# Designed miniproteins, single chains, continued (4), part 26

Each design is a single chain, and the fold is of that chain. pLDDT is the mean over its residues in the fold that is shown.

## One batch from the design tools (miniprotein)

Design m12879
Fold by ESMFold2-Fast:
Structure m12879 (fold): chain A 88 residues (1-88)
Amino acid sequence: MRAEAVALLLRGFISGDIAAAVERLRTEAGLSDAEVQELQGEAGTVYAQVVALVEAGREEDAIALLQERVGMPRAEAEALVAAIRARL
């Protein structure tokens, strides 16, 4: 549950539709506003760590972090890392 929620929020950051991700967590998962804020903080921390790894040229470590910590499929993790790299 927590890993899937963080993955949903990370997808929202990249697509620019974080509001839809937050609404789904509140309505479909029944999470409180406080729980959603904690998950947004966790997603932000993961995003910052991935950005730092990409800036260091450690893209495989960034992909591995997303897979291990967030449960993100490799293809999606690769797409997220590529999107972050394109924004740098």
Scores: mean pLDDT 78

Design m12880
Fold by ESMFold2-Fast:
Structure m12880 (fold): chain A 83 residues (1-83)
Amino acid sequence: SWWEKLSEKERAELLLERMKAQVPAAIEAARQAGFSEEEIELIRRMIEIRLEKMEKAVEEKKYSEATQEAEAEAQKLIEEARK
């Protein structure tokens, strides 16, 4: 697969970029699930905190840590959309 041909750095950077690009879709999914605007704002802030941690890990060349943070954030967004 094309993903398996990427370096650890390229994977971490691409996951971070994809997570950033998916934020509007995640917010829309939460809105459709019946979350209030106050709850959506909280979700947005939680996402921002996670993205900042991933960006710092990439900057510090901790690519494995950045990938794990991206996976954890994706799981949280899925769980919030299911509630």
Scores: mean pLDDT 72

Design m12881
Fold by ESMFold2-Fast:
Structure m12881 (fold): chain A 61 residues (1-61)
Amino acid sequence: MKFYIRATYDPKNKTITLSVYDEDDNLLASKNVPVTDDKTSLEIGEDLLKAVRELREQALK
């Protein structure tokens, strides 16, 4: 089974929403990651990686 991770950036709320879908476009899990001005690109990358790991655990259940 294939999973698709979609990322949506909201500049107004400074948030990236990561959503996991199956092959039939059913939403399995989602996570919001803040992208605030006080965070470096590295810190944002680490937050995104953590969110992806958590979403993977939820999707595999």
Scores: mean pLDDT 77

Design m12882
Fold by ESMFold2-Fast:
Structure m12882 (fold): chain A 62 residues (1-62)
Amino acid sequence: MASDEEARGFAEALRGLFGAELSVEEAKEALNAGRQGDDEAVARMAEKAGVSAAQLRQLGQM
């Protein structure tokens, strides 16, 4: 499961690279969903962030 520090870094990277606006809690959910293979949750979080699910997955694997 993602830590709050991992989620903060992920949210900051999304904002810097794609201009996406996710809270730390949303970023944590997105990382956890990606690690669990929950494609529906990843797609939901990507839509909230204004990015594609593929972009969200790619960044989450860094």
Scores: mean pLDDT 75

Design m12883
Fold by ESMFold2-Fast:
Structure m12883 (fold): chain A 66 residues (1-66)
Amino acid sequence: GPLDELLREHSKGLLEKLAKHLAEELGASSYEVELLDITHGKITLLVDGEELVFEVDLLTGEVRLI
C-alpha cells in the first residue's frame, strides 16, 4: 500500500545517506546500496581496488563488515 512505499523510500534515503558518509570517511571511489527490507540494507564500497560489503540494521543503526 502507499504507506509501505513511503516507508521503503524513507529507508532507502537513510541507507543512501549512510553509504555516502561511509564512502567519504573511508575514501571510497564508489558505493552501491541495496535495501533488503524496511529495516535492513547492504552497502558496498570500493576502497583502493578492494570491495567492502557492509550489512546495515536501520532499526539499531549497527553497521557490520561482512
Scores: mean pLDDT 84

Design m12884
Fold by ESMFold2-Fast:
Order: sequence, then structure tokens, then C-alpha cells
Structure m12884 (fold): chain A 65 residues (1-65)
Amino acid sequence: GHEEAERYAAGAAAYAAAGRPELAAKFSLQTGKEGGNPELGEKAAEAARAGDYRAAGEYSGQAAK
């Protein structure tokens, strides 16, 4: 549910800050699947893989709402 989505979004942001793009992407996609917005989760994953960790964090946070 929403709490799971928030935990995955927090994990995505932490991995992005640590410079781990594939883990940031994985957790961003999972945010959408666990009751978040899947389109925003996909955008966060794409941003993380591109090395845009700021955008990845912003989209992942929005996906958890």
C-alpha cells in the first residue's frame, strides 16, 4: 500500500544519492507497483539510469503520493 510505496521511494532516493543507478531504478519501479504512480516510477527509473539523480529523486517522491 502507500507505506510500502513510501519505503521504496525512500530506498530509490538513497541509492540515487549513493550513485547506484540500477538499484535506484529498481526501487523507483517498485514504488509504482506497491500503490504509487507507475508512470512516475518509470520516469524516476529512466532518470536514475541516465545519471540524473535529482530528477530520479523528485519523480520517485511524486510516485509515492
Scores: mean pLDDT 80

Design m12885
Fold by ESMFold2-Fast:
Structure m12885 (fold): chain A 76 residues (1-76)
Amino acid sequence: HHMERQKRLEKEIEELLERARVLGQKSAAANDPEKMRLVAEAIRKLHEARQALKDGNLEEAERLIEEARKLLREAE
């Protein structure tokens, strides 16, 4: 269970980082500083989530992933 949950969260982080890359490119092309800021914050939280997974803290990783997802939705 723990290993399967970790793999799922790792995949979610990768998917959200790719989404952040696409949104970051769109925001930069549109010269939208607020959306660029939201994308940068989401990327930071995703890296923190990855560190939480390395530390074995799945609950913290899930919380950070959720926060990042919310930031990326605001950047749309």
Scores: mean pLDDT 86

Design m12886
Fold by ESMFold2-Fast:
Structure m12886 (fold): chain A 94 residues (1-94)
Amino acid sequence: MEAKLPALTPEERERLIEHVQRMLKAARAGDLEAAEQHIDEVKAILESKATSDVEKKYVEATYHYLRALAYELAGDTEKAQEHRKKAVELIKEA
């Protein structure tokens, strides 16, 4: 694996971490709508920096992984497993 997620500035990384933390808090509260909004913000930050096809696949995999985490925290184990499998498949194709 030579390519990973796109490089972020310290400020972009801090903003991404804040959205992930807010997503986890919303998902634990059962607020999947708020959790999905924060996942979309993380995706937008990463997509704006992705330049290669491999980076774009890792961004899509990250999106599915975050959705899996949100569903797991909300108690939807079946949807969490489906999104985890999608993330793993995208990484294998990268």
Scores: mean pLDDT 82

Design m12887
Fold by ESMFold2-Fast:
Structure m12887 (fold): chain A 101 residues (1-101)
Amino acid sequence: MTTLDVLRAILSVLAKNDLAAPEDLIDLLRERYEGNIEADELVAMMRMLQLLSSAEAPEPVVELMRAVISRESLTREELERLMEEFGVPEDFARELLELLD
């Protein structure tokens, strides 16, 4: 899976659950993927969620996003390991994996 495919799926789960990612993740994504149009679209989605969402994503989800952004690609097994390692909520993990199928 590409990093941007996984991030798009995470943002979809965040939107469904009325959650936003913090600004530092937007800065990380812009630095990592400078000049990438798909990354610019994801940045726009993240900013929209910051304006519209009632709550911030739980810390385990934020750490998952940070880990994903820092990688060039990851396997489904690596993603599942990261979700377990950070303690991502089971319902969030399930929704994310369903979107990536």
Scores: mean pLDDT 85

Design m12888
Fold by ESMFold2-Fast:
Structure m12888 (fold): chain A 65 residues (1-65)
Amino acid sequence: SAAEIRAKAVELAERLLGLSPVEAEAVGAELARHIRTDAEGVLAGLERTYGREPAREIIEELLRL
């Protein structure tokens, strides 16, 4: 469900990107909003800000859901 993807995105943003709960909520919501329609754009954005390895892991975990 959309809620499950959002909850997982927030969890991954906190755990893999080292974000605070407030920051992870904002970033996770943005990831969940776009992951199904523009996974490549989401990956590119994450790679630019946080690096390739955490970006790839986040996208892979969200797409397996």
Scores: mean pLDDT 85

Design m12889
Fold by ESMFold2-Fast:
Structure m12889 (fold): chain A 95 residues (1-95)
Amino acid sequence: SDKDYTQASNEVYLLYDRGQDLSNQGLSNANLLNDEKSVKELKELKKEFDEVVDKAMDAIQNKSPLSEIQKLIEEARKLLDKIEKLRDEVDKKLK
């Protein structure tokens, strides 16, 4: 239904916003620590996250099956969790 696509769009927007915030914080702190490994890992995770988010947005715009959109949202959530975990590990080192 149109309501389901609107809800999916809102969810993808919130995931995108959180991903921007978490990755920017993690990258800023990793750079401050000169933690080149964490900088590289965060950039790679963010790139993959952005690609999945873009695919989800395209799928919503094209009114692809909701099952396909839900799989993309779940993939984005898993990548966001990895970004958050790495940001938290970097934050612990910063103190």
Scores: mean pLDDT 89

Design m12890
Fold by ESMFold2-Fast:
Structure m12890 (fold): chain A 62 residues (1-62)
Amino acid sequence: MTVMSEEGTPGLAGLGGPAKGPRKSLDELADVSRAMAAAVREHGFGEEGIERARAIFEAFVA
């Protein structure tokens, strides 16, 4: 129990356009997440798998 600390609100700065904007962002993030997971699964936890996942994420963020 940690209530004696002024911590930030998680997920507050992520609110933007409660109409149709958040739907698109969530959908794209879900697609990227599954692609990254697939890359790690296929290549394993190593330099190849990690770099593959990172490349996918960079392509999404770019």
Scores: mean pLDDT 63

Design m12891
Fold by ESMFold2-Fast:
Structure m12891 (fold): chain A 83 residues (1-83)
Amino acid sequence: SEEEIKELVKILLESKDKEEREKAAKELVNMLGTEDAELVKKELLKAYPKMDEESKAILLEALLNSPHKEKALELLHQLLSLP
């Protein structure tokens, strides 16, 4: 759901717990294999410029380890192309 995706993104932006952020990133990246893929991409593209360096690294690691290689690589290119 959109609300679930927004809550996971909020964890990446605001949580002080690294393990909680890693779990949130993995769950968001796993959703790239579902009907919510476009919504996940939209919310991550919106949030990425607001992430600290640790959260960016966590997200990039989750994308690199994703079984949804084509969608994960596409999102990775979009994130790295942000102004």
Scores: mean pLDDT 85

Design m12892
Fold by ESMFold2-Fast:
Structure m12892 (fold): chain A 61 residues (1-61)
Amino acid sequence: ADLDNLVRILKENPELAVPAVKALISAGKLDLAREIVDRLQAEFPDDPYVAEAKKLVDEAE
């Protein structure tokens, strides 16, 4: 699936950001997980699910 489509889905369902980021990190796609979190944070800086997803990306490094 296109990155833009995944970001669109997560904007509608921010609760899914955490499991999506976990799946990407487990697959070794840390750069993609970081890109998604960056885009979500730009739109939803105060969303708790986005904040949690960011922590997961930061911890995975």
Scores: mean pLDDT 81

Design m12893
Fold by ESMFold2-Fast:
Structure m12893 (fold): chain A 103 residues (1-103)
Amino acid sequence: MEEAVKEANEILKRRKELEDMAAQGDTQAAAELHLRRGRLYLSLGNFYLAMGKYEEAIKYYKKAIEHFELARQYDPSMKEEADKLIEEAKKNLEIAEKNLSYV
């Protein structure tokens, strides 16, 4: 538990460093921050999908897609990675939307 708290604090510190760099106009730092946020939202979407919470899954998949689109916009070299993550999020979004339609 103490190790998880330390790891979380290190992640938060790195996030702040990336946010400060992005605020100074570093487009690569901005892209990395959006890619990380997108991956977090994708994981949350997957978690809610597994729990059968389709409305929450849809919400987080849409947020993930928005952040991946911003990542490729700020750093075009991330396009291939971002496109693959967008495809995964859209596929799982379709599954969640289809299941919600049967309610």
Scores: mean pLDDT 82

Design m12894
Fold by ESMFold2-Fast:
Structure m12894 (fold): chain A 85 residues (1-85)
Amino acid sequence: MIEEIEKIMDELLAKLPESVQPIVREFKEEVIRLVKENDKETILKGLDELSGKALARLKANPAVTDEDIYLFSKAVAKIKELIEK
């Protein structure tokens, strides 16, 4: 599961501008920590909080496009589906 999350996030990072990548790298690190130490229900709740915080930071950044927001949201959805299995 952690390796699959890392792959999803690394594929996202490769598509994003360098100026935006730090926000998404921080999100990746926080999600990996959440997954290592917690049960499935706690992970899903924590993922919603972490993705909300990351999305707010992305929307506040003038370098971020609607396409970048879409790609981030799509990656988060894939991670949710992976955890819900």
Scores: mean pLDDT 82

Design m12895
Fold by ESMFold2-Fast:
Structure m12895 (fold): chain A 63 residues (1-63)
Amino acid sequence: MRIEGEVAAASEEGLAVRGADGSIHTASASAIGTVNGVTATIGELVKAGLIRPGDRVVVEGEG
């Protein structure tokens, strides 16, 4: 599954991402995400402070 949008909420347990249509999608901490050219698991990006609410993110690897 691929989710693209703005981070609405971020934690070490996962992300909530707002899509272009305003819908909220959730991704687990084990999903692979890319923010500002950095690719890692969502949990790793949050723990490193590399992803925050308001950032644009692409999430892959769920499904």
Scores: mean pLDDT 77

Design m12896
Fold by ESMFold2-Fast:
Structure m12896 (fold): chain A 107 residues (1-107)
Amino acid sequence: SEKLRQEISQLRQQISQLLAQLHQAVAQGDYKTAAALERQIAELYQQISDLLSQVDPAVAPSYRRVSELYLEGAEKLEQGDTSEYSKLTSLAVGEEIRGIGEQIDSE
C-alpha cells in the first residue's frame, strides 16, 4: 500500500542518517557510541522486516538478516574488533542488495 511504502521510506531515511553518524563515530574511535548506533540501525531494519512480512514475505527475511548482522557488529565494536565489524557491515550491505533484487524480480 501507499502508506506502507511511505513508512518504509521514512525508516530508510532514518537509517541513512544513523549510518552517517556511525561512520563518523567509528572513524573517531568512539566504539561505545558506534555500538549504540548499530543497535538503533538494527531496530529500524527489524521494523522494516516486520512491515514487509505482512505484504512481501519473500523479502522480509533479508531485512531481518540485516538487523541481525548489525546487532553482531555492535558486539564486535564493543570488543574493539573493527576487522570483524567491517566484515559484518559488508555482509549486511550484500544482504540488503539481495533483498532489493528479489523484490524487483517479483514485480
Scores: mean pLDDT 84

Design m12897
Fold by ESMFold2-Fast:
Structure m12897 (fold): chain A 63 residues (1-63)
Amino acid sequence: MLEEAKEVVQKMIARDLGVDVSEVEVELERVGDSFVGTAKVGDKVYPVRIPESSARLFKQGLE
């Protein structure tokens, strides 16, 4: 699930910023029912928090 959550976050940020998924580096850890960490795009670092339930739903939508 953690790797799948990283993939979901990477694809969402790539889509929102209009960059390639390979340019988005995601580091997440499980904290309770959520995944928390950072996403890096170029020299910018963004804080990330996504509930596990949301990650599951987004994975189904993004495919």
Scores: mean pLDDT 77

Design m12898
Fold by ESMFold2-Fast:
Structure m12898 (fold): chain A 63 residues (1-63)
Amino acid sequence: MKELDEKLEELKKLLDNKVGGEKNLQLAQNYYTQARTYYSWGLFSPEDAMKLLDKAFEILKKN
């Protein structure tokens, strides 16, 4: 899914640019890893993965 790949890349760039372990950064990174890993394992639909990525983006924007 094109939108999923684009969101994964965008989120990774945001995570890479924020150094130093803020709680929000760590939580967003956990959602990123879970979405990517479980989607690649076939445990998540694209919709499920996208929902986790959206949560990660919300956490980073809240900061």
Scores: mean pLDDT 73

Design m12899
Fold by ESMFold2-Fast:
Structure m12899 (fold): chain A 104 residues (1-104)
Amino acid sequence: SDEELKEFLVSKGLTPEEAERAVEILKKAGVDPEVLKATINTALKSAVTDAEYLLFARAGEKFLPKLSKEEQVAYYIVRAVLYKAAGNTEEAQRDLEKAEEAAK
Protein backbone atom coordinates (compact mmCIF):
# COMPACT_ATOMS: atom_id res chain seq x y z
CA SER A 1 0.00 0.00 0.00
CA ASP A 2 1.00 3.69 -0.28
CA GLU A 3 1.24 3.95 3.53
CA GLU A 4 3.48 0.84 3.75
CA LEU A 5 5.82 2.27 1.07
CA LYS A 6 5.86 5.65 2.87
CA GLU A 7 6.70 3.94 6.22
CA PHE A 8 9.45 1.91 4.49
CA LEU A 9 11.06 5.07 3.03
CA VAL A 10 10.87 6.88 6.40
CA SER A 11 12.54 3.82 8.02
CA LYS A 12 15.39 4.27 5.47
CA GLY A 13 15.99 7.94 6.39
CA LEU A 14 13.56 10.08 4.35
CA THR A 15 11.41 12.56 6.27
CA PRO A 16 7.62 11.91 6.23
CA GLU A 17 7.24 14.79 3.73
CA GLU A 18 10.04 13.46 1.46
CA ALA A 19 8.56 9.94 1.64
CA GLU A 20 5.03 11.19 0.75
CA ARG A 21 6.44 13.08 -2.27
CA ALA A 22 8.49 10.02 -3.32
CA VAL A 23 5.41 7.72 -3.14
CA GLU A 24 3.39 10.07 -5.40
CA ILE A 25 6.28 10.26 -7.92
CA LEU A 26 6.68 6.45 -7.92
CA LYS A 27 2.92 5.94 -8.46
CA LYS A 28 2.88 8.43 -11.37
CA ALA A 29 5.83 6.63 -13.04
CA GLY A 30 4.40 3.12 -12.45
CA VAL A 31 7.40 1.87 -10.45
CA ASP A 32 6.88 -1.50 -8.72
CA PRO A 33 7.18 -0.81 -4.95
CA GLU A 34 8.44 -4.35 -4.16
CA VAL A 35 11.28 -4.06 -6.72
CA LEU A 36 12.13 -0.58 -5.35
CA LYS A 37 12.21 -1.83 -1.72
CA ALA A 38 14.44 -4.80 -2.70
CA THR A 39 16.81 -2.44 -4.59
CA ILE A 40 17.09 0.01 -1.65
CA ASN A 41 17.70 -2.86 0.83
CA THR A 42 20.42 -4.35 -1.41
CA ALA A 43 22.14 -0.96 -1.91
CA LEU A 44 22.09 -0.14 1.82
CA LYS A 45 23.42 -3.61 2.80
CA SER A 46 26.28 -3.30 0.26
CA ALA A 47 27.45 0.11 1.56
CA VAL A 48 29.54 0.11 4.77
CA THR A 49 30.70 3.76 5.00
CA ASP A 50 29.32 7.18 3.99
CA ALA A 51 31.96 7.28 1.22
CA GLU A 52 30.72 3.93 -0.19
CA TYR A 53 27.11 5.20 -0.15
CA LEU A 54 28.23 8.25 -2.18
CA LEU A 55 30.18 6.06 -4.63
CA PHE A 56 27.16 3.77 -5.16
CA ALA A 57 24.89 6.83 -5.51
CA ARG A 58 27.08 8.32 -8.27
CA ALA A 59 28.22 5.12 -10.07
CA GLY A 60 24.86 4.67 -11.83
CA GLU A 61 24.72 8.22 -13.24
CA LYS A 62 26.50 7.30 -16.52
CA PHE A 63 23.71 4.79 -17.31
CA LEU A 64 20.83 7.32 -16.92
CA PRO A 65 20.55 8.07 -20.69
CA LYS A 66 20.08 4.30 -21.35
CA LEU A 67 17.34 3.83 -18.72
CA SER A 68 13.56 3.90 -19.27
CA LYS A 69 11.44 6.63 -17.63
CA GLU A 70 10.38 4.20 -14.86
CA GLU A 71 14.01 3.12 -14.30
CA GLN A 72 15.23 6.76 -14.17
CA VAL A 73 12.59 7.60 -11.53
CA ALA A 74 13.51 4.48 -9.49
CA TYR A 75 17.24 5.34 -9.80
CA TYR A 76 16.73 8.90 -8.50
CA ILE A 77 14.61 7.69 -5.53
CA VAL A 78 17.19 4.99 -4.61
CA ARG A 79 19.99 7.56 -4.92
CA ALA A 80 18.05 10.05 -2.72
CA VAL A 81 17.88 7.34 0.00
CA LEU A 82 21.64 6.68 -0.35
CA TYR A 83 22.39 10.42 -0.11
CA LYS A 84 20.26 10.67 3.07
CA ALA A 85 22.13 7.65 4.54
CA ALA A 86 25.41 9.54 3.85
CA GLY A 87 24.03 12.76 5.44
CA ASN A 88 23.90 14.56 2.07
CA THR A 89 20.45 16.16 2.41
CA GLU A 90 20.89 18.75 -0.39
CA GLU A 91 21.74 16.08 -3.02
CA ALA A 92 18.80 13.95 -1.79
CA GLN A 93 16.44 16.91 -2.34
CA ARG A 94 17.83 17.48 -5.87
CA ASP A 95 17.26 13.80 -6.71
CA LEU A 96 13.63 14.01 -5.52
CA GLU A 97 13.22 17.00 -7.88
CA LYS A 98 14.86 15.05 -10.76
CA ALA A 99 12.57 12.05 -10.08
CA GLU A 100 9.52 14.36 -10.20
CA GLU A 101 10.66 15.84 -13.55
CA ALA A 102 11.41 12.37 -14.99
CA ALA A 103 7.91 11.18 -13.93
CA LYS A 104 6.20 13.94 -15.98
Scores: mean pLDDT 81

Design m12900
Fold by ESMFold2-Fast:
Structure m12900 (fold): chain A 75 residues (1-75)
Amino acid sequence: AVEEAKELLRQAAEEYRKAGKTDMASFLEKLADEVDKLDPEELARILRTLSQYAKDQGLEKVAELLEKAADALRA
């Protein structure tokens, strides 16, 4: 579950880079590296919030990956 969440966060970061959102990509890469240090439920809540924000920006693939990462943390 944790390793799956890390991989999904890295994939979401790559999609942000493709969209030209380098700061958001770097933020997600840092989150992926620190997943083991964070509370899984709080991180899942944050990722679902970011997923909605990405969807509102038209970044549907990013939103999908972030929601899957949140689900993986709760498994």
Scores: mean pLDDT 82

Design m12901
Fold by ESMFold2-Fast:
Structure m12901 (fold): chain A 107 residues (1-107)
Amino acid sequence: DVEKKLERHRQLVEESSDPRQRALLAWAEANPDASEAELQRAIAREYGLSVATVRRIGNADDEEFQRLVAEAEDAAVLRFVAAAMARYRAGWSVPDAVISGIGVANG
């Protein structure tokens, strides 16, 4: 159930101490109809990543993603980006994609 999963993820957002996750959610709620490119730029800006890096994480297959996680200083950032981009591409709203990303990073 997507709604029940999102509700659980919203609880994890409320418990999040990461100001970047809270700032991205506030941006997403203000920009619910943002394009994929706008979402990628917002993520890149908030996490101090290049847009190319955000796109690489979002496009990574399982093998590439596991390699990126093994090399990462902050694996939670990679889990957030991968989950948020996957939900967005699956047709989720920008706020729901970001909420899901936060839940995956913190769960």
Scores: mean pLDDT 78

Design m12902
Fold by ESMFold2-Fast:
Structure m12902 (fold): chain A 88 residues (1-88)
Amino acid sequence: EFVEKAIEELKSLPFLTEEQIKNFEESLRRVKEWAEEQLAKETDPEKQARIRELAEGIIQGLVDIFRGIETAIKRSEEYRKLREELEK
């Protein structure tokens, strides 16, 4: 399942806190629950495909935001180290 893969990918990122990971897992689960609810009500295969594509797109967008946060944290640590070196 692509949500489970997204969560596993996020957990592999070393610069994120447990709280940040938990909050993102909650957001991913909400999108999944919405998609499952809509799919349960929908009988048109074309609309079902569109619901899945939208949910996957939102989840990928959330993962990309999360990776952006990790990149910012990593860059902040690099900045701190460089600053300490320059102040010697």
Scores: mean pLDDT 76

Design m12903
Fold by ESMFold2-Fast:
Structure m12903 (fold): chain A 62 residues (1-62)
Amino acid sequence: GPLSGEQRAALRKAVEEHLDELLSLDEEEREKALRELASQVVPEDQLEAAVEFMKKYIELLK
């Protein structure tokens, strides 16, 4: 995808550090939280790709 290995590693770490919180949120609040976390790692033009990557990673950790 459009994300670098460094960005993917940082996004995985963000998910892992916040996993319990993210799983406790409803879908809308989780989407918002993922966007906030992704915005700390990637620029605006990569935000959608980062959020999708994080969503896929969460599904793998369930």
Scores: mean pLDDT 84

Design m12904
Fold by ESMFold2-Fast:
Structure m12904 (fold): chain A 59 residues (1-59)
Amino acid sequence: SRQEKLEELRKKLLEIAKKSKSVMEAAQNINIYLQENKDELSSQEMLELGVEALELAKE
């Protein structure tokens, strides 16, 4: 389902955030990953996933 796909993307974004050395690096890597998947996501979903992942990169 689409929800399962979005959940898998969230898990990947969380892993990217955790492996990043700083919030800035996390932001860059998250943006790259979202751009690679942009054809499968709406503009709103990209924004929401990006914001959510950045918040997860913070403590």
Scores: mean pLDDT 78

Design m12905
Fold by ESMFold2-Fast:
Structure m12905 (fold): chain A 63 residues (1-63)
Amino acid sequence: GISEEQAEELAKKYGASVLVIRALAEVVASGRLSREEAAAVAAALTGLSLEEARELVDELEAL
């Protein structure tokens, strides 16, 4: 899974809670959602635009 330091860094970068970042990391790691579905969930939980949510999902997939 994602480290606490990585989760805190992403939470600060995207203005989200650490718990939300960790939950999204698990969703992305599961492979059960498409990139677009994961981005939509991320946007809903964080209030980010879909474009910013896609960037977050891409960063989580790279971990």
Scores: mean pLDDT 85

Design m12906
Fold by ESMFold2-Fast:
Structure m12906 (fold): chain A 87 residues (1-87)
Amino acid sequence: DKVFSKEEVEELVKFAEEEFKKLKEENVPISDQDKARLEELIKRAKEAVEKGDLKKAVRYIEGFIVQLHMVGQTEAAEKLIKKIKEL
């Protein structure tokens, strides 16, 4: 089993945060409740990285991908899946 690199997981979390920022700027039709869920997942992933729990950080980004699919943001979700596959 490949051990996650802290640098690669930090890059993954940053990429997710940048994709979410783009969605907010494009004013896509996502409910405030779903935006809050997406924001919470990124926050928890960042906290997990700071604590050195890289596996937990990846798990939160996987949750973020699921939530993106549920709100119809399939392209953003697929970009993140590709990033995880490279870990």
Scores: mean pLDDT 83

Design m12907
Fold by ESMFold2-Fast:
Structure m12907 (fold): chain A 84 residues (1-84)
Amino acid sequence: MKFTYEELKKMTIEEIIKKVRDYIAANPELTREELVRRLTLLGGIDRETAEKIYDAFINGDVEAVKELLPDKEEIVAAAYAILN
């Protein structure tokens, strides 16, 4: 089921991270390489930064996600990229 950008904007950061983790766990065919590629499409994010963002989401590390993506809008955009 696709999450819309508007639905993600209404969630807390912790809820967004949980949704991303649950989606990845439910779709084992999605590789780290594919999801990192999706994150690089956001523009202004290099591969090293995209890898750190992916690792923070996978680990459920709320603090690391906030450090890498200080604005909630950036967290929503990253989650939307992974989920679509």
Scores: mean pLDDT 80

Design m12908
Fold by ESMFold2-Fast:
Structure m12908 (fold): chain A 56 residues (1-56)
Amino acid sequence: SLGAQIQKALELLRNTNLSLSEIAKIVGFPSLKTFSRTFKAVTGISPQEYRDRIRK
């Protein structure tokens, strides 16, 4: 489900240093662009913005 894909992406963004393109591929999105657009639509922020907020 889309919710499960986004939850897995949040986990990988928080717990790994994988690139956004690698995370998109792992969670089953066809492209980084599709992943970023969908992630922002669901969470309200881009995957890059999310990662930047959680980094020290």
Scores: mean pLDDT 85

Design m12909
Fold by ESMFold2-Fast:
Structure m12909 (fold): chain A 89 residues (1-89)
Amino acid sequence: MEVKTLRFTLPVDLQPGDTVSVTAKSSKDGTVTINLNIPGKQPFTTTLKGVVVLDVKLEIDGDKVNVTITLLYGEKKESSKSASVTRPP
């Protein structure tokens, strides 16, 4: 089994008090569904196969948000991880 980290860096236009959230869910068949919610943008969903989610992290870096998802390949297990980050007032 292999652990890999996926990183996404997305441009954002966040107002003070806006919250970015991510939820990643693994099913017993090894399908991971990733849901990302950014204020002012359409919610978006990505699906991966043959992996289990181990961790998710979010950080705001100026006009960008960094999403880090840690995945275990070759395993099939139900798991759910979520993270949120709010731009300071």
Scores: mean pLDDT 78

Design m12910
Fold by ESMFold2-Fast:
Structure m12910 (fold): chain A 82 residues (1-82)
Amino acid sequence: SEKVERLRRVAEEKAEESEFESSKEYLRRLAEWAERNPELAEHAERNTEAMLEASKSFEERKEEFDKGAQELGEAVLRVSEE
């Protein structure tokens, strides 16, 4: 029970931090599934951790991509201003 609640909280927190909506919904559904299946909590926890790690990698790539896009936009504005 406590382990399932911890899993759900971690998944929800990480899902909220994720900007990728599909990942948020998947993680929340996975947490709900774990809550409904306490006996399978360990399996659900491992699967959730794998998803959280994948989501983190995508978030890091997205941040780097967004930063690059912003820098490119600023460079274009500077060229236009000159």
Scores: mean pLDDT 60

Design m12911
Fold by ESMFold2-Fast:
Structure m12911 (fold): chain A 74 residues (1-74)
Amino acid sequence: MSPFQKELQKYLDALKKLLDEGDEETARLVLRIMAQDARKRGEEELAERLEALVREQASPEEMVAAVEKYLKEL
């Protein structure tokens, strides 16, 4: 895996743990940090998707599914 894929996997693991604990506010903060990292790396499509999830108040299931989908497509 690329260093970016490894970083995304760590974020996904943290996101799943936070959502399992019911901490949706911190989970959305993690998504914002992921989006910033993605933009800095030139991953514009991923960044836009993550920003949309935060803006549109996506469900926990939507947040996890979106990150898992992008990990599989990278």
Scores: mean pLDDT 78

Design m12912
Fold by ESMFold2-Fast:
Structure m12912 (fold): chain A 108 residues (1-108)
Amino acid sequence: MAGDLETEGIKAYNRGDFEKAAEYYQKAIDLMEPYLDVANGMAHVGMGTMYRNLGISLYQLGRNEEAITYYNQSISYFTRGSNSDNPSASLLGSAGEGQARRNIRKIQ
């Protein structure tokens, strides 16, 4: 479910439909939220990815304050993934945190 919404968000983003992309990423976040305590860090990485993609879409729309807010949410979730005992979540969380921090620097 969330993966399908992420895919639709990416397709919308690639078409330049950043408002539709943001809508899909928000729906993916809403679907993943109930699973945060179940998936041993990977759900946190998924949330981090969706918040980062939402932030990027809002940045493309010139909504810089909202983009910064969602990049900070992305960092929080990726940091939680990075601290998990799951090696994939730890690696992806660390990488995603770095990416979200770089996104913030572009608009500050």
Scores: mean pLDDT 84

Design m12913
Fold by ESMFold2-Fast:
Structure m12913 (fold): chain A 103 residues (1-103)
Amino acid sequence: NADDLGADLRAQTLELLRNAIRLAQKAISDPKYTPEAVELAKEAATLLGKLVDMGDLDGVRELAPLARQLVRELQKLADVNPKYRDDALKVARELQRLLDEAA
């Protein structure tokens, strides 16, 4: 049913946000992880976007603290890794757009 699908998507998005934050923090300390960190953050933004598309704004609000943390980590990553600045900031901007849609 729709409630079960929403719960599964929230759980997947939560895990992906946590993993993206962890990988972004690794990439800030070790630039070799930057491509993986940006890609995982894009996947997190995609799943968060699916919650918005489904009208699960409560799910987006529940995940908002982690999504805001990911935005901050991506901004830090952009500052320490200029080669990936545009990619990191583009993903951070998309996450913020999705958060604004749920507000």
Scores: mean pLDDT 87

Design m12914
Fold by ESMFold2-Fast:
Structure m12914 (fold): chain A 69 residues (1-69)
Amino acid sequence: VEERAEFIARNTGLSPALARRLAELAVAQALPDEVIEELVEAIKAHKIPYEALGKALGVSAATVRRELS
């Protein structure tokens, strides 16, 4: 979980706290590492709406937009 959270934070620009939430969600959904890498690339490419990502992480879309900008 910690290694995945660090990978997400490093590659997306999300705070360590939000990156950890996403890593924990990925573990709960039993996502393989390949899917996590695809998810990170989709976030970096702005293919995932900030509203959807915020809802999944329990924060506002504005918070996600601010961290990823």
Scores: mean pLDDT 72

